# Designed miniproteins, single chains, continued (4): the designs that were tried, part 87

Each design is a single chain, and the fold is of that chain. pLDDT is the mean over its residues in the fold that is shown.

## One batch from the design tools (miniprotein)

Design m14995
Fold by ESMFold2-Fast:
Structure m14995 (fold): chain A 86 residues (1-86)
Amino acid sequence: MGAELAAEVEGLERQVEGSIEQARKLLEEGDYERAIELAQLTLDQAQAWLDQHAAALARYPEVRARAEAVVERAKEALEELKKKAE
């Protein structure tokens, strides 16, 4: 259970970073609307994963902290992109 949960968090980290990089590329191309939409979707998906696994994460505080850091990373990226789109 803990090893599977840690592997899922690792997968989430890779997906979030990949989506953030894609959103930044869209911003560089002038596609501000798509960049913000992708960043918002990425945050929503990361938060949904955290909420869905809340009970399991309560038993593995180190994995929970890592998952929470992924959500914060997605929030920071969305705020960064919003500031550049204004």
Scores: mean pLDDT 85

Design m14996
Fold by ESMFold2-Fast:
Structure m14996 (fold): chain A 92 residues (1-92)
Amino acid sequence: KEEILAKLRERFGLTEEQVKDLSGRVRTAIEFVLLEMEEKSEAEKKFIDELKTLAQQGRAEAPNYGSDEARQAASEKRDAEVKKLYEEFLKE
């Protein structure tokens, strides 16, 4: 956690307050930092696996949507689930 926050500050100039906002830009920066880390903790590995699972579920479910409105609603719901995972990860 502390290492990720330090790297976000050093590389992207993001404060802890800005990180709490969890905008798309902040989430992308966190993902980039995690991918560059040589060693990952169990919590970091779990978080990456949970993100991969959500992405895989989205791809598997995509053919089942009959309308653009249904696809948009599913996309918004998935973004909310991703944001919640980031919030829980940063809270630990």
Scores: mean pLDDT 71

Design m14997
Fold by ESMFold2-Fast:
Structure m14997 (fold): chain A 76 residues (1-76)
Amino acid sequence: AATRIRNARVAAETAYLLAKQGTPEQQKLAAETMERFAKDARRIAEENPSVAGEARQAADEMEKLAKEVKERIEKM
């Protein structure tokens, strides 16, 4: 569970970096990817109480990054 959360977070951060330099289509895909990882992290928190705090924190961070990307798309 913890490894999945860390891997999802790293993937979300990579998507965020791509989004900062990408086309509108790439930015949209990155935001969707980050939202999907956030949803997966929240599910892990529900299924695994021992890592629930870490999973919720990761989900919150990924949702914040997705929001930032969506705000940039609106300005393009």
Scores: mean pLDDT 76

Design m14998
Fold by ESMFold2-Fast:
Structure m14998 (fold): chain A 79 residues (1-79)
Amino acid sequence: SERERLLAEARAEVAALREEVARLADEEARAAALRGLEVALGLLDQLAADDSLSVEEVRERLARLREDLAGLRAELASL
């Protein structure tokens, strides 16, 4: 389904960012970023479990999640 595709794509984006974060030399920054990514994965699990959400509502939730991930990328770039 389109919903499953959107969630799978978002999970792949988080997984790719996790690989980038795993290469950070700063242990504290790496740990903080990994915690943020675990929160993102938890939100994706909640979206996957909520069958009441429309595809459009899933897109809106994922857009907000992507804004959060962009914020994390910006923080990592400033390190």
Scores: mean pLDDT 83

Design m14999
Fold by ESMFold2-Fast:
Structure m14999 (fold): chain A 76 residues (1-76)
Amino acid sequence: SIAELEAQIEELLAQAEAAVAAGDRARFEELLQQTVELTQQLLQLMKEQNVPQSRIQALLGRIQTALARLLAAAAA
């Protein structure tokens, strides 16, 4: 379900933050790939369920912001 995929993405983002803090680049890259894959599944499911575009954009914006912050932290 949408809620289950959202919860999984939040968990992966939390694990990615921990990997960045630990300096574990390989784990971080693995978690980023999994986050991208689940985000694509979430988008497909939301489109199939005719979720309003504004809600899709809001969720994507939150995920993109979190990913941008993680990538910046990993580069620092």
Scores: mean pLDDT 84

Design m15000
Fold by ESMFold2-Fast:
Structure m15000 (fold): chain A 81 residues (1-81)
Amino acid sequence: SVLEEIEKIGREYRPKLEELYSKLSEEQQKKAQEIILETDKRIVGILFDYLAGKLSAEEAIKRVREEHEETLKKVEEILKE
C-alpha cells in the first residue's frame, strides 16, 4: 500500500538523518527538530492529498522521497553553520 511505502521510505532515511543529527550541537539540534517537524507535517499533507484522490500513488511516493532528501540537505546546511 502507499501508506506502507511511505513508512518504508521514512525508515530508509532515518539512519542518515540520525547520523547527521548526532553530529549537531544542542542549539543546532533544536533548529533541526523544527525542520523535521515541518517535514512531517508536509508528508502528512501528501498522504491526505493521496487519500482525497488529489495525487496518484506514484506522485505521492515521489513527493515523500523529495521531502526526505530536502530535509537531509537542510540538516547538512545546519551542520556547516
Scores: mean pLDDT 88

Design m15001
Fold by ESMFold2-Fast:
Structure m15001 (fold): chain A 81 residues (1-81)
Amino acid sequence: MEEEKQKLLEEARKLLDEVETLANDIASRGTPEQAATARALVEGAREALKEFEKNGDYQGAIEALRAARDTLESLRAEAEA
């Protein structure tokens, strides 16, 4: 049980790193509004991870982080258009 929780936490941290990397890319290529949206998504992802760590709901954290990543990937594609 704890071993599985640690694996999920590591996956969540990796996803957060991906979210932060995407947000930085958007900030360098996109408009100020797109950069602000990306920053808000990163902040939301960080807070979600903290709350889910406290509750032990690491699967919920991973799903939230994946949703943020997918949104940022869409925003990055828009910034490149």
Scores: mean pLDDT 79

Design m15002
Fold by ESMFold2-Fast:
Structure m15002 (fold): chain A 112 residues (1-112)
Amino acid sequence: SLEEGLEKLVELAEKFVNDPSKTLEEFLEELYKTLDEYFSPEDKSKILTFISDQISLLLAEGKITEKDVPGIALRILKILLEASKTSKNIDEVIELAEKKIKENLEELLAPI
């Protein structure tokens, strides 16, 4: 299910946040593997695009740096997971997650 796949993505991101020896490249490699294992190609594409767009915007605005990416990705994935509990499909998950991020941007950007 979408919820189960998102739970696995959250677990993955938590491992990278808790291990400062891990690189961003290693995080992205494992993220792609987990997406491929638990999601359809369509759902995988939508999740990747959403996360990438949110992170790229925050980087472009100078609100985060590359070192913050795993932590921000974890927070976005947790929002997606919570949204999946009340959503029927991936499009509803993304719509609800985008709304939650806009309304709670201060929490998303809060220090570790």
Scores: mean pLDDT 83

Design m15003
Fold by ESMFold2-Fast:
Structure m15003 (fold): chain A 88 residues (1-88)
Amino acid sequence: SAMSQEELRKALAEAEAARDELLASSTPAMREQMEISLGLLKKAVEKGVEYLEEVLAELDAEAQALLAAGVPVDEAIARLKAKLKEIV
């Protein structure tokens, strides 16, 4: 289902509020994941839902390439996170 830009802005605001509420109970890894997710949502709000779809397609292609190369799941996840951090 396609999200409207208004729904996407609302999701960003809710995600920022949720991040702030969870900060006290967050591990460094959880904080990093939250910042990446918020950065991606901010880019989607700025550039539209098509940008999010393009980013997800690029990450899927990279994941498939890493799996085909026999990269362990934990290493593949770390590399995909690094790629996503470059995008946001």
Scores: mean pLDDT 75

Design m15004
Fold by ESMFold2-Fast:
Structure m15004 (fold): chain A 81 residues (1-81)
Amino acid sequence: SSALEELRRLAEEMRTASPEEAARLGERVIDLLEELVRQGRTELRPVVEALRALLAAFRKDPEAHKELLIQAVELAVQFLE
């Protein structure tokens, strides 16, 4: 799906992004997942909640949380097959 391809692209972009840009890309990931929840993928709701918490932690300490945030996005991609 186009959403799956976009999520993979966002995760890859986050690896080389500045903290500010990585946070913005993380918001785009959350927006895409929320749209999928609205389309009936309600199993993604806990994933959205976890990513919001992790993005908040990332904004406070980017060095400690960048890899965890990217890994969480990659795990969300795996849930989408």
Scores: mean pLDDT 85

Design m15005
Fold by ESMFold2-Fast:
Structure m15005 (fold): chain A 57 residues (1-57)
Amino acid sequence: SEEIKKKLEEAKKNLETARKALVDAQSRGDTVAVRVAQAEIDRLEKEIKNLEKELEK
């Protein structure tokens, strides 16, 4: 599905942004921002895996 491919591209871009946010938060010593960014990364990685499985159907 073309729609699923676009969602996968968007999720991968969001993951890159979230990883950059994690590095920034770690460099600033912002423990709350680190936890928020890590949770977002975990969510996006799960979303990407689910979308990849949908493309295999």
Scores: mean pLDDT 86

Design m15006
Fold by ESMFold2-Fast:
Structure m15006 (fold): chain A 89 residues (1-89)
Amino acid sequence: APVELPPELVELLRETFRHLDEADKLIDKNIEQAKKHLEEAERTVERMEEALKAIDDPEVQAAGQRLIDTVRASIEALKELIEKKEKEK
């Protein structure tokens, strides 16, 4: 069976993706709001990392770390896109 993530991590993951989606939609419309959503996504990822550290299950830790790495990559890509859009203003 696939590793089941704790509900807290699932909720933080959903919140992170919601903020990333809002940031992406706002980049061309409102860069300041896009930046705020990106900052909120970084905060939820930090909370995911802290929650994952408290879990004494190596399979859950490995699965959670892979998700965190994927989300971190998305955050970095959006940061670069926001910087590029700010320079084009």
Scores: mean pLDDT 82

Design m15007
Fold by ESMFold2-Fast:
Structure m15007 (fold): chain A 106 residues (1-106)
Amino acid sequence: DDYSNLSPEVGIKAMNGIGLSGLALRYLGQGDYEKALKEIEEAVRIGRELAKYDPKVAADILSEAALVLIHMGKYEEAAKIAEEALKFDPDNELAKALLEIAKKKI
């Protein structure tokens, strides 16, 4: 159910991308912005790689990364990543909300 219908390779990468955003939030809670940024950069890379296999999964991964970027105060970067997520899935509600939040802060 949770990515179980994807090929094993795509499913593993999707889980890794989402996991990296969770790890980044943990690092932010610890005050480690450098490690948080590194994990988000990898999550974005995975999301972009998966877009050709499953654009909705790619949008989910990019939206989670944009959420962490907003938490970091990186509003311009968060807006760019949220807009990229909406190109892959225009109906992604998280990406829509995050783009609105980021644009209000720029």
Scores: mean pLDDT 83

Design m15008
Fold by ESMFold2-Fast:
Structure m15008 (fold): chain A 85 residues (1-85)
Amino acid sequence: GVTVKVQVVLENGEIIEKTAVGSNSVSVDTGDNGGITVSATATKRLDDIHEESVSKTVALERPASKVEASYDPKTNTLTITVTYK
């Protein structure tokens, strides 16, 4: 199975965390406060004792209104897409 987790730190110091289990993508809307740091982790379970994880962390130059994380388990590629305010 695949799990994708996104954590967004907002301008006011609050953290939004969203996890999708059994899905290749997750999105976070930041509301009134902009996102300033994004961390995403995708975990793929290969068997009972083997898991692969890939993580990305990005400090943003301007506040984000939306963050999307998408994982391709075939290529083990994690993509973060940011929509700015």
Scores: mean pLDDT 81

Design m15009
Fold by ESMFold2-Fast:
Structure m15009 (fold): chain A 60 residues (1-60)
Amino acid sequence: SEELEKIAKAAGVSVEAIELSIKQAYYETGASKEKIAESISESTGVPFETALKAVEEAVS
């Protein structure tokens, strides 16, 4: 997705790496989608709304 590509570019990693990290945080740690999106937004500088959309797509 465009949102995942923006995060991957900002973080300097692949889209696949970002998607896997989101899935691990959600399914293995039980973190909420909002909490994961906040963490991504703070660490990468992408808008919260962009990060939240990427998280929702990755866990759907």
Scores: mean pLDDT 85

Design m15010
Fold by ESMFold2-Fast:
Structure m15010 (fold): chain A 82 residues (1-82)
Amino acid sequence: SEVVKKAEELYKEIAPSLSPESQKVLEEMLEIIKSETDPEKIIRKISELITSRAEKLSPEDLLKVNQFALLVQGELEKAKKA
């Protein structure tokens, strides 16, 4: 999947600058993308995950986590059109 490939590439770039907790959030997002086939379910689960963890993340980490989520959403929208 193109979505998985781009998400894994971004994860490799940003993960070293993130806390262990933020890295786990991105890992769980990757698991959601790999296990779910419905784009709406993927988006919902990712949003729920970020919301549940937001208070435990630094502002810088939260911005990077949200950037990751936006990339995933964009790739899912492209996949719907293909």
Scores: mean pLDDT 82

Design m15011
Fold by ESMFold2-Fast:
Structure m15011 (fold): chain A 83 residues (1-83)
Amino acid sequence: MNPLLVALSTGDPELLEEALKKNPELAGAFDEEVISLLSPEVQKVVEKLKPLAKKKNPEIGQAILDYLKGKISALELEEVLNK
Protein backbone atom coordinates (compact mmCIF):
# COMPACT_ATOMS: atom_id res chain seq x y z
CA MET A 1 0.00 0.00 0.00
CA ASN A 2 1.27 3.49 -0.88
CA PRO A 3 2.63 5.28 2.29
CA LEU A 4 0.83 8.54 1.42
CA LEU A 5 -2.50 6.67 1.11
CA VAL A 6 -1.97 5.07 4.55
CA ALA A 7 -1.21 8.52 6.04
CA LEU A 8 -4.31 10.10 4.43
CA SER A 9 -6.65 7.22 5.42
CA THR A 10 -5.46 7.22 9.08
CA GLY A 11 -4.96 11.00 9.44
CA ASP A 12 -1.65 10.28 11.20
CA PRO A 13 0.70 13.31 11.01
CA GLU A 14 3.83 11.18 11.67
CA LEU A 15 2.97 8.79 8.81
CA LEU A 16 2.34 11.77 6.51
CA GLU A 17 5.71 13.33 7.43
CA GLU A 18 7.49 10.03 6.64
CA ALA A 19 5.60 9.64 3.32
CA LEU A 20 6.43 13.21 2.18
CA LYS A 21 10.10 12.93 3.28
CA LYS A 22 10.40 9.69 1.27
CA ASN A 23 8.77 11.36 -1.79
CA PRO A 24 8.95 15.19 -1.45
CA GLU A 25 7.35 15.74 -4.90
CA LEU A 26 4.03 14.54 -3.42
CA ALA A 27 3.95 17.69 -1.25
CA GLY A 28 3.18 19.58 -4.50
CA ALA A 29 -0.24 17.87 -4.58
CA PHE A 30 -1.40 19.73 -1.42
CA ASP A 31 -3.09 22.95 -2.55
CA GLU A 32 -5.16 25.22 -0.27
CA GLU A 33 -8.42 23.28 -0.88
CA VAL A 34 -6.83 19.89 -0.05
CA ILE A 35 -5.15 21.32 3.07
CA SER A 36 -8.49 22.77 4.30
CA LEU A 37 -9.96 19.22 4.49
CA LEU A 38 -7.13 17.90 6.72
CA SER A 39 -6.93 17.96 10.54
CA PRO A 40 -4.91 20.84 12.10
CA GLU A 41 -2.05 18.47 13.06
CA VAL A 42 -1.81 17.09 9.50
CA GLN A 43 -2.06 20.64 8.03
CA LYS A 44 1.05 21.65 10.07
CA VAL A 45 3.05 18.73 8.60
CA VAL A 46 2.02 19.65 5.02
CA GLU A 47 2.91 23.36 5.52
CA LYS A 48 6.32 22.35 6.98
CA LEU A 49 7.17 20.01 4.06
CA LYS A 50 5.47 21.89 1.16
CA PRO A 51 8.72 23.85 0.36
CA LEU A 52 10.40 20.51 -0.51
CA ALA A 53 8.12 20.21 -3.59
CA LYS A 54 9.68 21.95 -6.62
CA LYS A 55 6.49 21.69 -8.73
CA LYS A 56 2.73 21.55 -8.25
CA ASN A 57 1.04 18.19 -8.96
CA PRO A 58 -2.60 18.99 -9.85
CA GLU A 59 -3.46 15.42 -11.00
CA ILE A 60 -2.54 13.84 -7.65
CA GLY A 61 -4.00 16.87 -5.83
CA GLN A 62 -7.38 16.36 -7.52
CA ALA A 63 -7.31 12.62 -6.69
CA ILE A 64 -6.55 13.36 -3.00
CA LEU A 65 -9.35 15.96 -2.94
CA ASP A 66 -11.84 13.50 -4.50
CA TYR A 67 -10.78 10.81 -1.98
CA LEU A 68 -11.19 13.16 1.02
CA LYS A 69 -14.66 14.18 -0.28
CA GLY A 70 -15.65 10.50 -0.67
CA LYS A 71 -15.90 10.68 -4.50
CA ILE A 72 -13.30 7.94 -5.12
CA SER A 73 -12.15 4.85 -3.19
CA ALA A 74 -8.78 4.30 -1.50
CA LEU A 75 -7.93 1.81 -4.28
CA GLU A 76 -8.63 4.43 -6.99
CA LEU A 77 -6.40 6.95 -5.16
CA GLU A 78 -3.63 4.31 -4.87
CA GLU A 79 -3.75 3.77 -8.67
CA VAL A 80 -3.17 7.52 -9.23
CA LEU A 81 -0.33 7.63 -6.65
CA ASN A 82 1.42 4.60 -8.25
CA LYS A 83 1.54 6.09 -11.79
Scores: mean pLDDT 79

Design m15012
Fold by ESMFold2-Fast:
Structure m15012 (fold): chain A 90 residues (1-90)
Amino acid sequence: GAMDEALLEALKVAEEDFNKLYEETKNAILNKDPNAQQKLEEFKQAVEYFKEYSKKLLEVGGEEVKKKVEELEEEMEKKLQELEELYSKL
């Protein structure tokens, strides 16, 4: 319904913002920038924030919203693990 469409649009914006933060953090780590640790901490906080909000979305959202939330949560977790591994290799 219209409510699920609005939630799916919000999730698309969140995915785009997250992908931008991922690229910025990855570049900071690869370039050995002084802010790389701060960027990684910000990315970790964004993942935790999404996990908390995903619980609320799973309570009110329809099947398409629930599927998109689960897909994004898995993607965000994998990206976080990748960034932590990259940082550990510095």
Scores: mean pLDDT 84

Design m15013
Fold by ESMFold2-Fast:
Structure m15013 (fold): chain A 61 residues (1-61)
Amino acid sequence: SDEELLESFRRLAEQIVADHADDPALARAVLDALIAHYRAQGTPEALLARMEAIAAELLAA
């Protein structure tokens, strides 16, 4: 489901941010590449926008 996909994305994004806590720019680049991968796989723009919002929240925390 869309919610299961977003929860899976959040878990992965949290791990990426944690793994790159000392380099937020690298964490953002990795998250941007991950979202670009989902876009290439045909993920709807509404879900991509929610993924981008999750990434932005986690990088700001």
Scores: mean pLDDT 87

Design m15014
Fold by ESMFold2-Fast:
Structure m15014 (fold): chain A 66 residues (1-66)
Amino acid sequence: SELLQEADEALQRFLEDPTSEKIAKETLEKLTRARDEFLERGDEEAARIAEGAKERVEKKVKEIKE
């Protein structure tokens, strides 16, 4: 899936520079979009994977800001 590939590329970019607020925001936006699109198509497993990745990004952002 092109949507899943774009989300994965954004996640990898975030992991290379997790202190960048711009990259974190763009990554969260792409993961949210991927989740919503997968839910709309009935792909609950792909939606769960996207949501899990989003939670990991949010947790890492919080840890860095502490």
Scores: mean pLDDT 79

Design m15015
Fold by ESMFold2-Fast:
Structure m15015 (fold): chain A 84 residues (1-84)
Amino acid sequence: MTVYALLNLFGPVGQELAKHLLSLPGTAVLPLEGGKVLLRIPAGEAAEAAVEFALSLPGATQKELPGGNVEITLPDGSVVLVVK
């Protein structure tokens, strides 16, 4: 499974998540307007580590989407999408 993260860099939660995810091998980065960044984490150990870390953050909530994809939402509006 591949992980995509849309992160708000003006928030402390999004900043902490970005720092951790950028340390993972093979992470691709697309800078966006308004202090946001889109990260793609490759399938395997890096994707598993990304999901575990996102769920460890305060206020993280998890929702299963139709089709079995998983969306993790953080209080600052940052989103982590797990694509099967």
Scores: mean pLDDT 82

Design m15016
Fold by ESMFold2-Fast:
Structure m15016 (fold): chain A 79 residues (1-79)
Amino acid sequence: MSEEELKELVEEILSLPLPDKVKDALSLAVVLGTKTALESALRTAGVEVESLEDETLRAALISMGVPEELADRILSVVE
């Protein structure tokens, strides 16, 4: 992912109607590019996941108010 694509993704996350601590945690997870950082961000939102599989993480992101397209983009950058 380019620096510009990462910046755009972070800006979209920060525009979501979520608590600031959750948006900050999601932005950090995207910058770090790890599923464990994403799991930590989901826990910050009060969402616990049963696995780090893409389908489980995607469902968790959507359940907390992340748009489907943005959830797919977040998952494309985390390992």
Scores: mean pLDDT 82

Design m15017
Fold by ESMFold2-Fast:
Structure m15017 (fold): chain A 76 residues (1-76)
Amino acid sequence: APAASPERLRVAREVARIVGEVMDKVTPEQADEIARKIAEKVREMLAQAPEPLTPEDVERIVSEARKVAEEYLKKL
């Protein structure tokens, strides 16, 4: 397995936290859809990110994941 950088692990941890917060607020079906949208955005940003990830890249990716979650929660 490729050694994940601490920055990539931090993105995964923070995204998991955001998804957990969504799961506490909505139905399982809504949580699944929101989690898919968050994962899609995070994957896109990670694919475009330079190697190695900087702390600033982590903050940017996590911020965008939170914006996606907040946008979908506002629609509910």
Scores: mean pLDDT 79

Design m15018
Fold by ESMFold2-Fast:
Structure m15018 (fold): chain A 73 residues (1-73)
Amino acid sequence: YEPSEEEIRELAEKIARKLGEAAGLSEETVKKILEAMLTINDGEELAKTLVELSGLSPEELAKVIAEAMKEYL
């Protein structure tokens, strides 16, 4: 199954929103997270960037992403 570009964008927006809610992030930081998710193709680099932007630990970040993906995939 190949997700459409629109489905990928919607998933990224939902993950960015979930991270913002979980970590109490500003709208500006949520926007930066969304941009990182849409532009970074390497999962390891993306994870590092999301940790830096959110201030969450890698373990907390993985949990939030897994919860968001479980609702959509």
Scores: mean pLDDT 75

Design m15019
Fold by ESMFold2-Fast:
Structure m15019 (fold): chain A 89 residues (1-89)
Amino acid sequence: MWTVGELVDVLKELFPELADILDRFAEYYGKDRSLKELVEKMVEEASKYLSEEEVEEVRKELEAFRKKIESKKSKEELKEFIRKEIEAD
């Protein structure tokens, strides 16, 4: 199980220049919040600006990404996954 704070810690190792922004993101969404709760909160916020069809697409994409993150057993595996995902696109 990953929390928002744990995800942000991994992202700060990959993007140290974004550390302040990432810490503010974790503070806003809640460091102890699960990634499932983070996805639900992000989808709820998106629903204020997007159509129902667009909200469902965002939910599916975020849930797919969350499941990939939750499949990782260590911070090192998660860091490698994110690094490869960024370099592949």
Scores: mean pLDDT 80

Design m15020
Fold by ESMFold2-Fast:
Structure m15020 (fold): chain A 57 residues (1-57)
Amino acid sequence: MNLEESAKVGAEAGGVSEEKAKKAIVALGRLMDGEEEAQSSPEAAKAGGKLAASGPL
């Protein structure tokens, strides 16, 4: 269960019901295969945020 909670994409779906957890696993597999490697919220934010964070401080 901690796996789903750590993975934001899975946590949102798994946090509702067991069926939602199953959907999260399927969605996770799709993301890794075709979409992006950002299966988690921090990964998606990191991809865009890294440019903002590297900006002139």
Scores: mean pLDDT 52

Design m15021
Fold by ESMFold2-Fast:
Structure m15021 (fold): chain A 66 residues (1-66)
Amino acid sequence: SVADLRDAFRVYDRDGDGRVSVAEMRRILRQLGLDPTEAELRARYDRDGDGYLDVLAVLAESTVPA
């Protein structure tokens, strides 16, 4: 579930701001059966260019709400 994912994600999001590194995001997505490259994640979600991604933006694209 999203709640279960957020609990696991909280371990990597040390600042609690809903942002994680590209490498950490890739690991989380692989647990969901997705395997994007770090370059793809940077191009699509790293809008600030700081190597950190918005968790909710990535999850929203991976799981479209009905």
Scores: mean pLDDT 66

Design m15022
Fold by ESMFold2-Fast:
Structure m15022 (fold): chain A 86 residues (1-86)
Amino acid sequence: MSYSSTEKVETDDPLEAAREAAKKGVEKFAQSLGTSVESIEVLAEIETDTEARVTLLATLSDGTRLAASATLDKKTGEVTTTVTQV
């Protein structure tokens, strides 16, 4: 099962916006499973002149692991978040 969301943001810190979008996606996915987020690990943060991308690994209270990725397009201001159970 996977979750996907696209939203426009206005930000002076694209990496922070992408990170917060990824965390929000993880929290929403955990809530949909009837569980809670126990820990979040930032695996990668990459910023270029065209995008900011953050990848997270979350562990839920039941031992389930989620991989989340959020990419902010600096030209459009759109952040796209995907969350997948691994």
Scores: mean pLDDT 83

Design m15023
Fold by ESMFold2-Fast:
Structure m15023 (fold): chain A 82 residues (1-82)
Amino acid sequence: SKELQRKVALAQVALEEGNLEEAIEHLEEAAALIPESQAEKKEEVQTELGLAKQALQLGNEDLAKEHLQRALEVIAEVLEEN
């Protein structure tokens, strides 16, 4: 959907600016837009975002970025299927 694509674009901008908390927020909103027909991918994205939040809380920005990148890869698959 256009809204899902918009949330992903906002997350990418936040990542480029080093605003990891904002990137996570935009991707959580994107994950919420994933349809229930893609429930397995939605759960995978939410799991990766949860791990990114934990990494950021522990001060591990590199690990947070890795989990955010994995979430983005799953969302890209959702966008290709819709």
Scores: mean pLDDT 87

Design m15024
Fold by ESMFold2-Fast:
Structure m15024 (fold): chain A 71 residues (1-71)
Amino acid sequence: MFSRTVPGDADEVYRAAVELGLQSGLSEEQARRQGRLLAEAVAAAERQHGPLDVTLVAEDGVVTAELRPAP
């Protein structure tokens, strides 16, 4: 298991999700595709709810995101 907490900035979320996906055994194409989807989802959530902290967890080729309000 790999985990990382990042600000809800789309570029930071994308970069962290791609890195974790690659570490968990995803191909470069799969990691980039998953990273884009997660970054888009976080950007949409921040437009609705304001600044967020994002915890990304990678296990067995799956990256998940947990969102919490940023201080």
Scores: mean pLDDT 80

Design m15025
Fold by ESMFold2-Fast:
Structure m15025 (fold): chain A 87 residues (1-87)
Amino acid sequence: SKKEIYDKIGEIVQQALLAYGLRHNVPLERLQEIGQKVKEVFDESEKNGESPEELIEKIVKLLREEGVPEEEIEALREKMKKAIEEL
């Protein structure tokens, strides 16, 4: 279901942000700020009835705006796409 796909994407994003924080020594407070903005994207996409593909594109855009490195974003994008294909 759409909810199962959204929940899986959320899990992937949370794990990826924690891993990114550890690799790049990003402060916890900054990771929490990014996580809150990601949650706002999820809430807006759900309210607007957007597809999982549209959600992924919005998450990618947000992470770029927040200064996450492109290599981290590309790895996350591939994991999210795989989750859609598996569900």
Scores: mean pLDDT 85

Design m15026
Fold by ESMFold2-Fast:
Order: structure tokens, then C-alpha cells, then sequence
Structure m15026 (fold): chain A 82 residues (1-82)
């Protein structure tokens, strides 16, 4: 669907934001991912990603931010397989 294609594009943006160390772009992209997951009915994954977003907002360690972002990628991929 169009929503699935948009979600894949947002995963690409998420990965680029993490690689660039752009925390503002990362948080904005996560918000857009959450909105699309809610539109797709992936409410459990959206709720888990919202908690991960809050952890990223408070986190200053780049290695931990990368780990949290990888958890988001895994949750999105799980939603796409549903």
C-alpha cells in the first residue's frame, strides 16, 4: 500500500539521521513513523516506538541512540510483515 511505501521511506530517513548524528531529524522521523503505524492499525508497535522515542529524547550516548533506533527498525519490520 502507499502507507507501507511511505513507512519504508521513513526507515531510510531514520537510518540516515542516525548515521549523521542528527537527533532532531531522528526524533521528527520517529514521530512520522508512529503516525503511519497508527494509520495502518499497528497500535502495539506504535506504542512501543513512542516509548523508544522518549528514551532517545533523554539519551546523550550515541551508541545507545543507535541501539534504540535499531529496535525501532525491528518493530517497523514486524508491523510490515503483519
Amino acid sequence: TELRSQLQSLLDKLTRAVQAGDKDALIETIGQIIDLLRQMGALDEAAQIEQLRKQIEAETDHAKIVQLAQQIVSLVNKALQA
Scores: mean pLDDT 86

Design m15027
Fold by ESMFold2-Fast:
Structure m15027 (fold): chain A 75 residues (1-75)
Amino acid sequence: EADERARALAAEIRRLVEEAVAAAKAGDTQKVEELTRRIGELARERALTLGNSEEAAENVGRMAERDVRELVEKV
């Protein structure tokens, strides 16, 4: 079901955000970049799963990457 898949994707995104914060605290900039990109990909997939257009899903992915970058800058 789309709603179950969307919930699973949201849980995975939350886990990766926690890993990105931990990587930022450790000074692992390469891992932060890799996790940020992956979070954007999963956020886009989640938006598509919920029935959003490709354009809207692309925007959701970009917003997720921006939000993660803002979060890790505060670390």
Scores: mean pLDDT 86

Design m15028
Fold by ESMFold2-Fast:
Structure m15028 (fold): chain A 55 residues (1-55)
Amino acid sequence: FKLLLEDKLKDEDVKKLVDELQKNPSEESKQFLEILSLREDLSEETKKYIKEALK
């Protein structure tokens, strides 16, 4: 389970950025999320979460 949790740390970090974007959207936050959404190693769920926040 710890190995799976380590992988999940990336998703949690992305969620923090998404939450910040939704609270007060800024160009910096959008750039971070856009870069993260381009990463092939992110889960489909995380990519979808980023896409929803960018709307």
Scores: mean pLDDT 66

Design m15029
Fold by ESMFold2-Fast:
Structure m15029 (fold): chain A 58 residues (1-58)
Amino acid sequence: MEEKREKAKKLIEEAFALVDAGQGLDAYRKLMEALKYLNEEERDKVIEEFIARAQAAA
């Protein structure tokens, strides 16, 4: 089960890097893939962090 969490972290890091690079659509796709490896509470936290980062980058 740890492997799925590690994969999710990697995808989240890639998504955040894409947000910082201005690649919003690619970032969103990476985020959606990462969410498949997380439970509902973890998904909510990651989505909020993603939105906050995207707003800061805009």
Scores: mean pLDDT 78

Design m15030
Fold by ESMFold2-Fast:
Structure m15030 (fold): chain A 67 residues (1-67)
Amino acid sequence: SLADKIAKRVTERTGAPYSVALEAAKLLLQGKSAGEAAEELVKKYGLPPIIARLIAEEAERVLKELG
């Protein structure tokens, strides 16, 4: 799926666990902003906010690259 393609690239670029990268990808594909996706990653995985934001912003970049 498109979410899997995004998640794989995010994991390769950030070192984030695939499950975290996949959640970020799904949230963005649902129309969430990178900020909203980051908040959900903090809530679900207990990530530091700065790390959640970096993962969500990278997922947004990958989504834009894929069209």
Scores: mean pLDDT 89

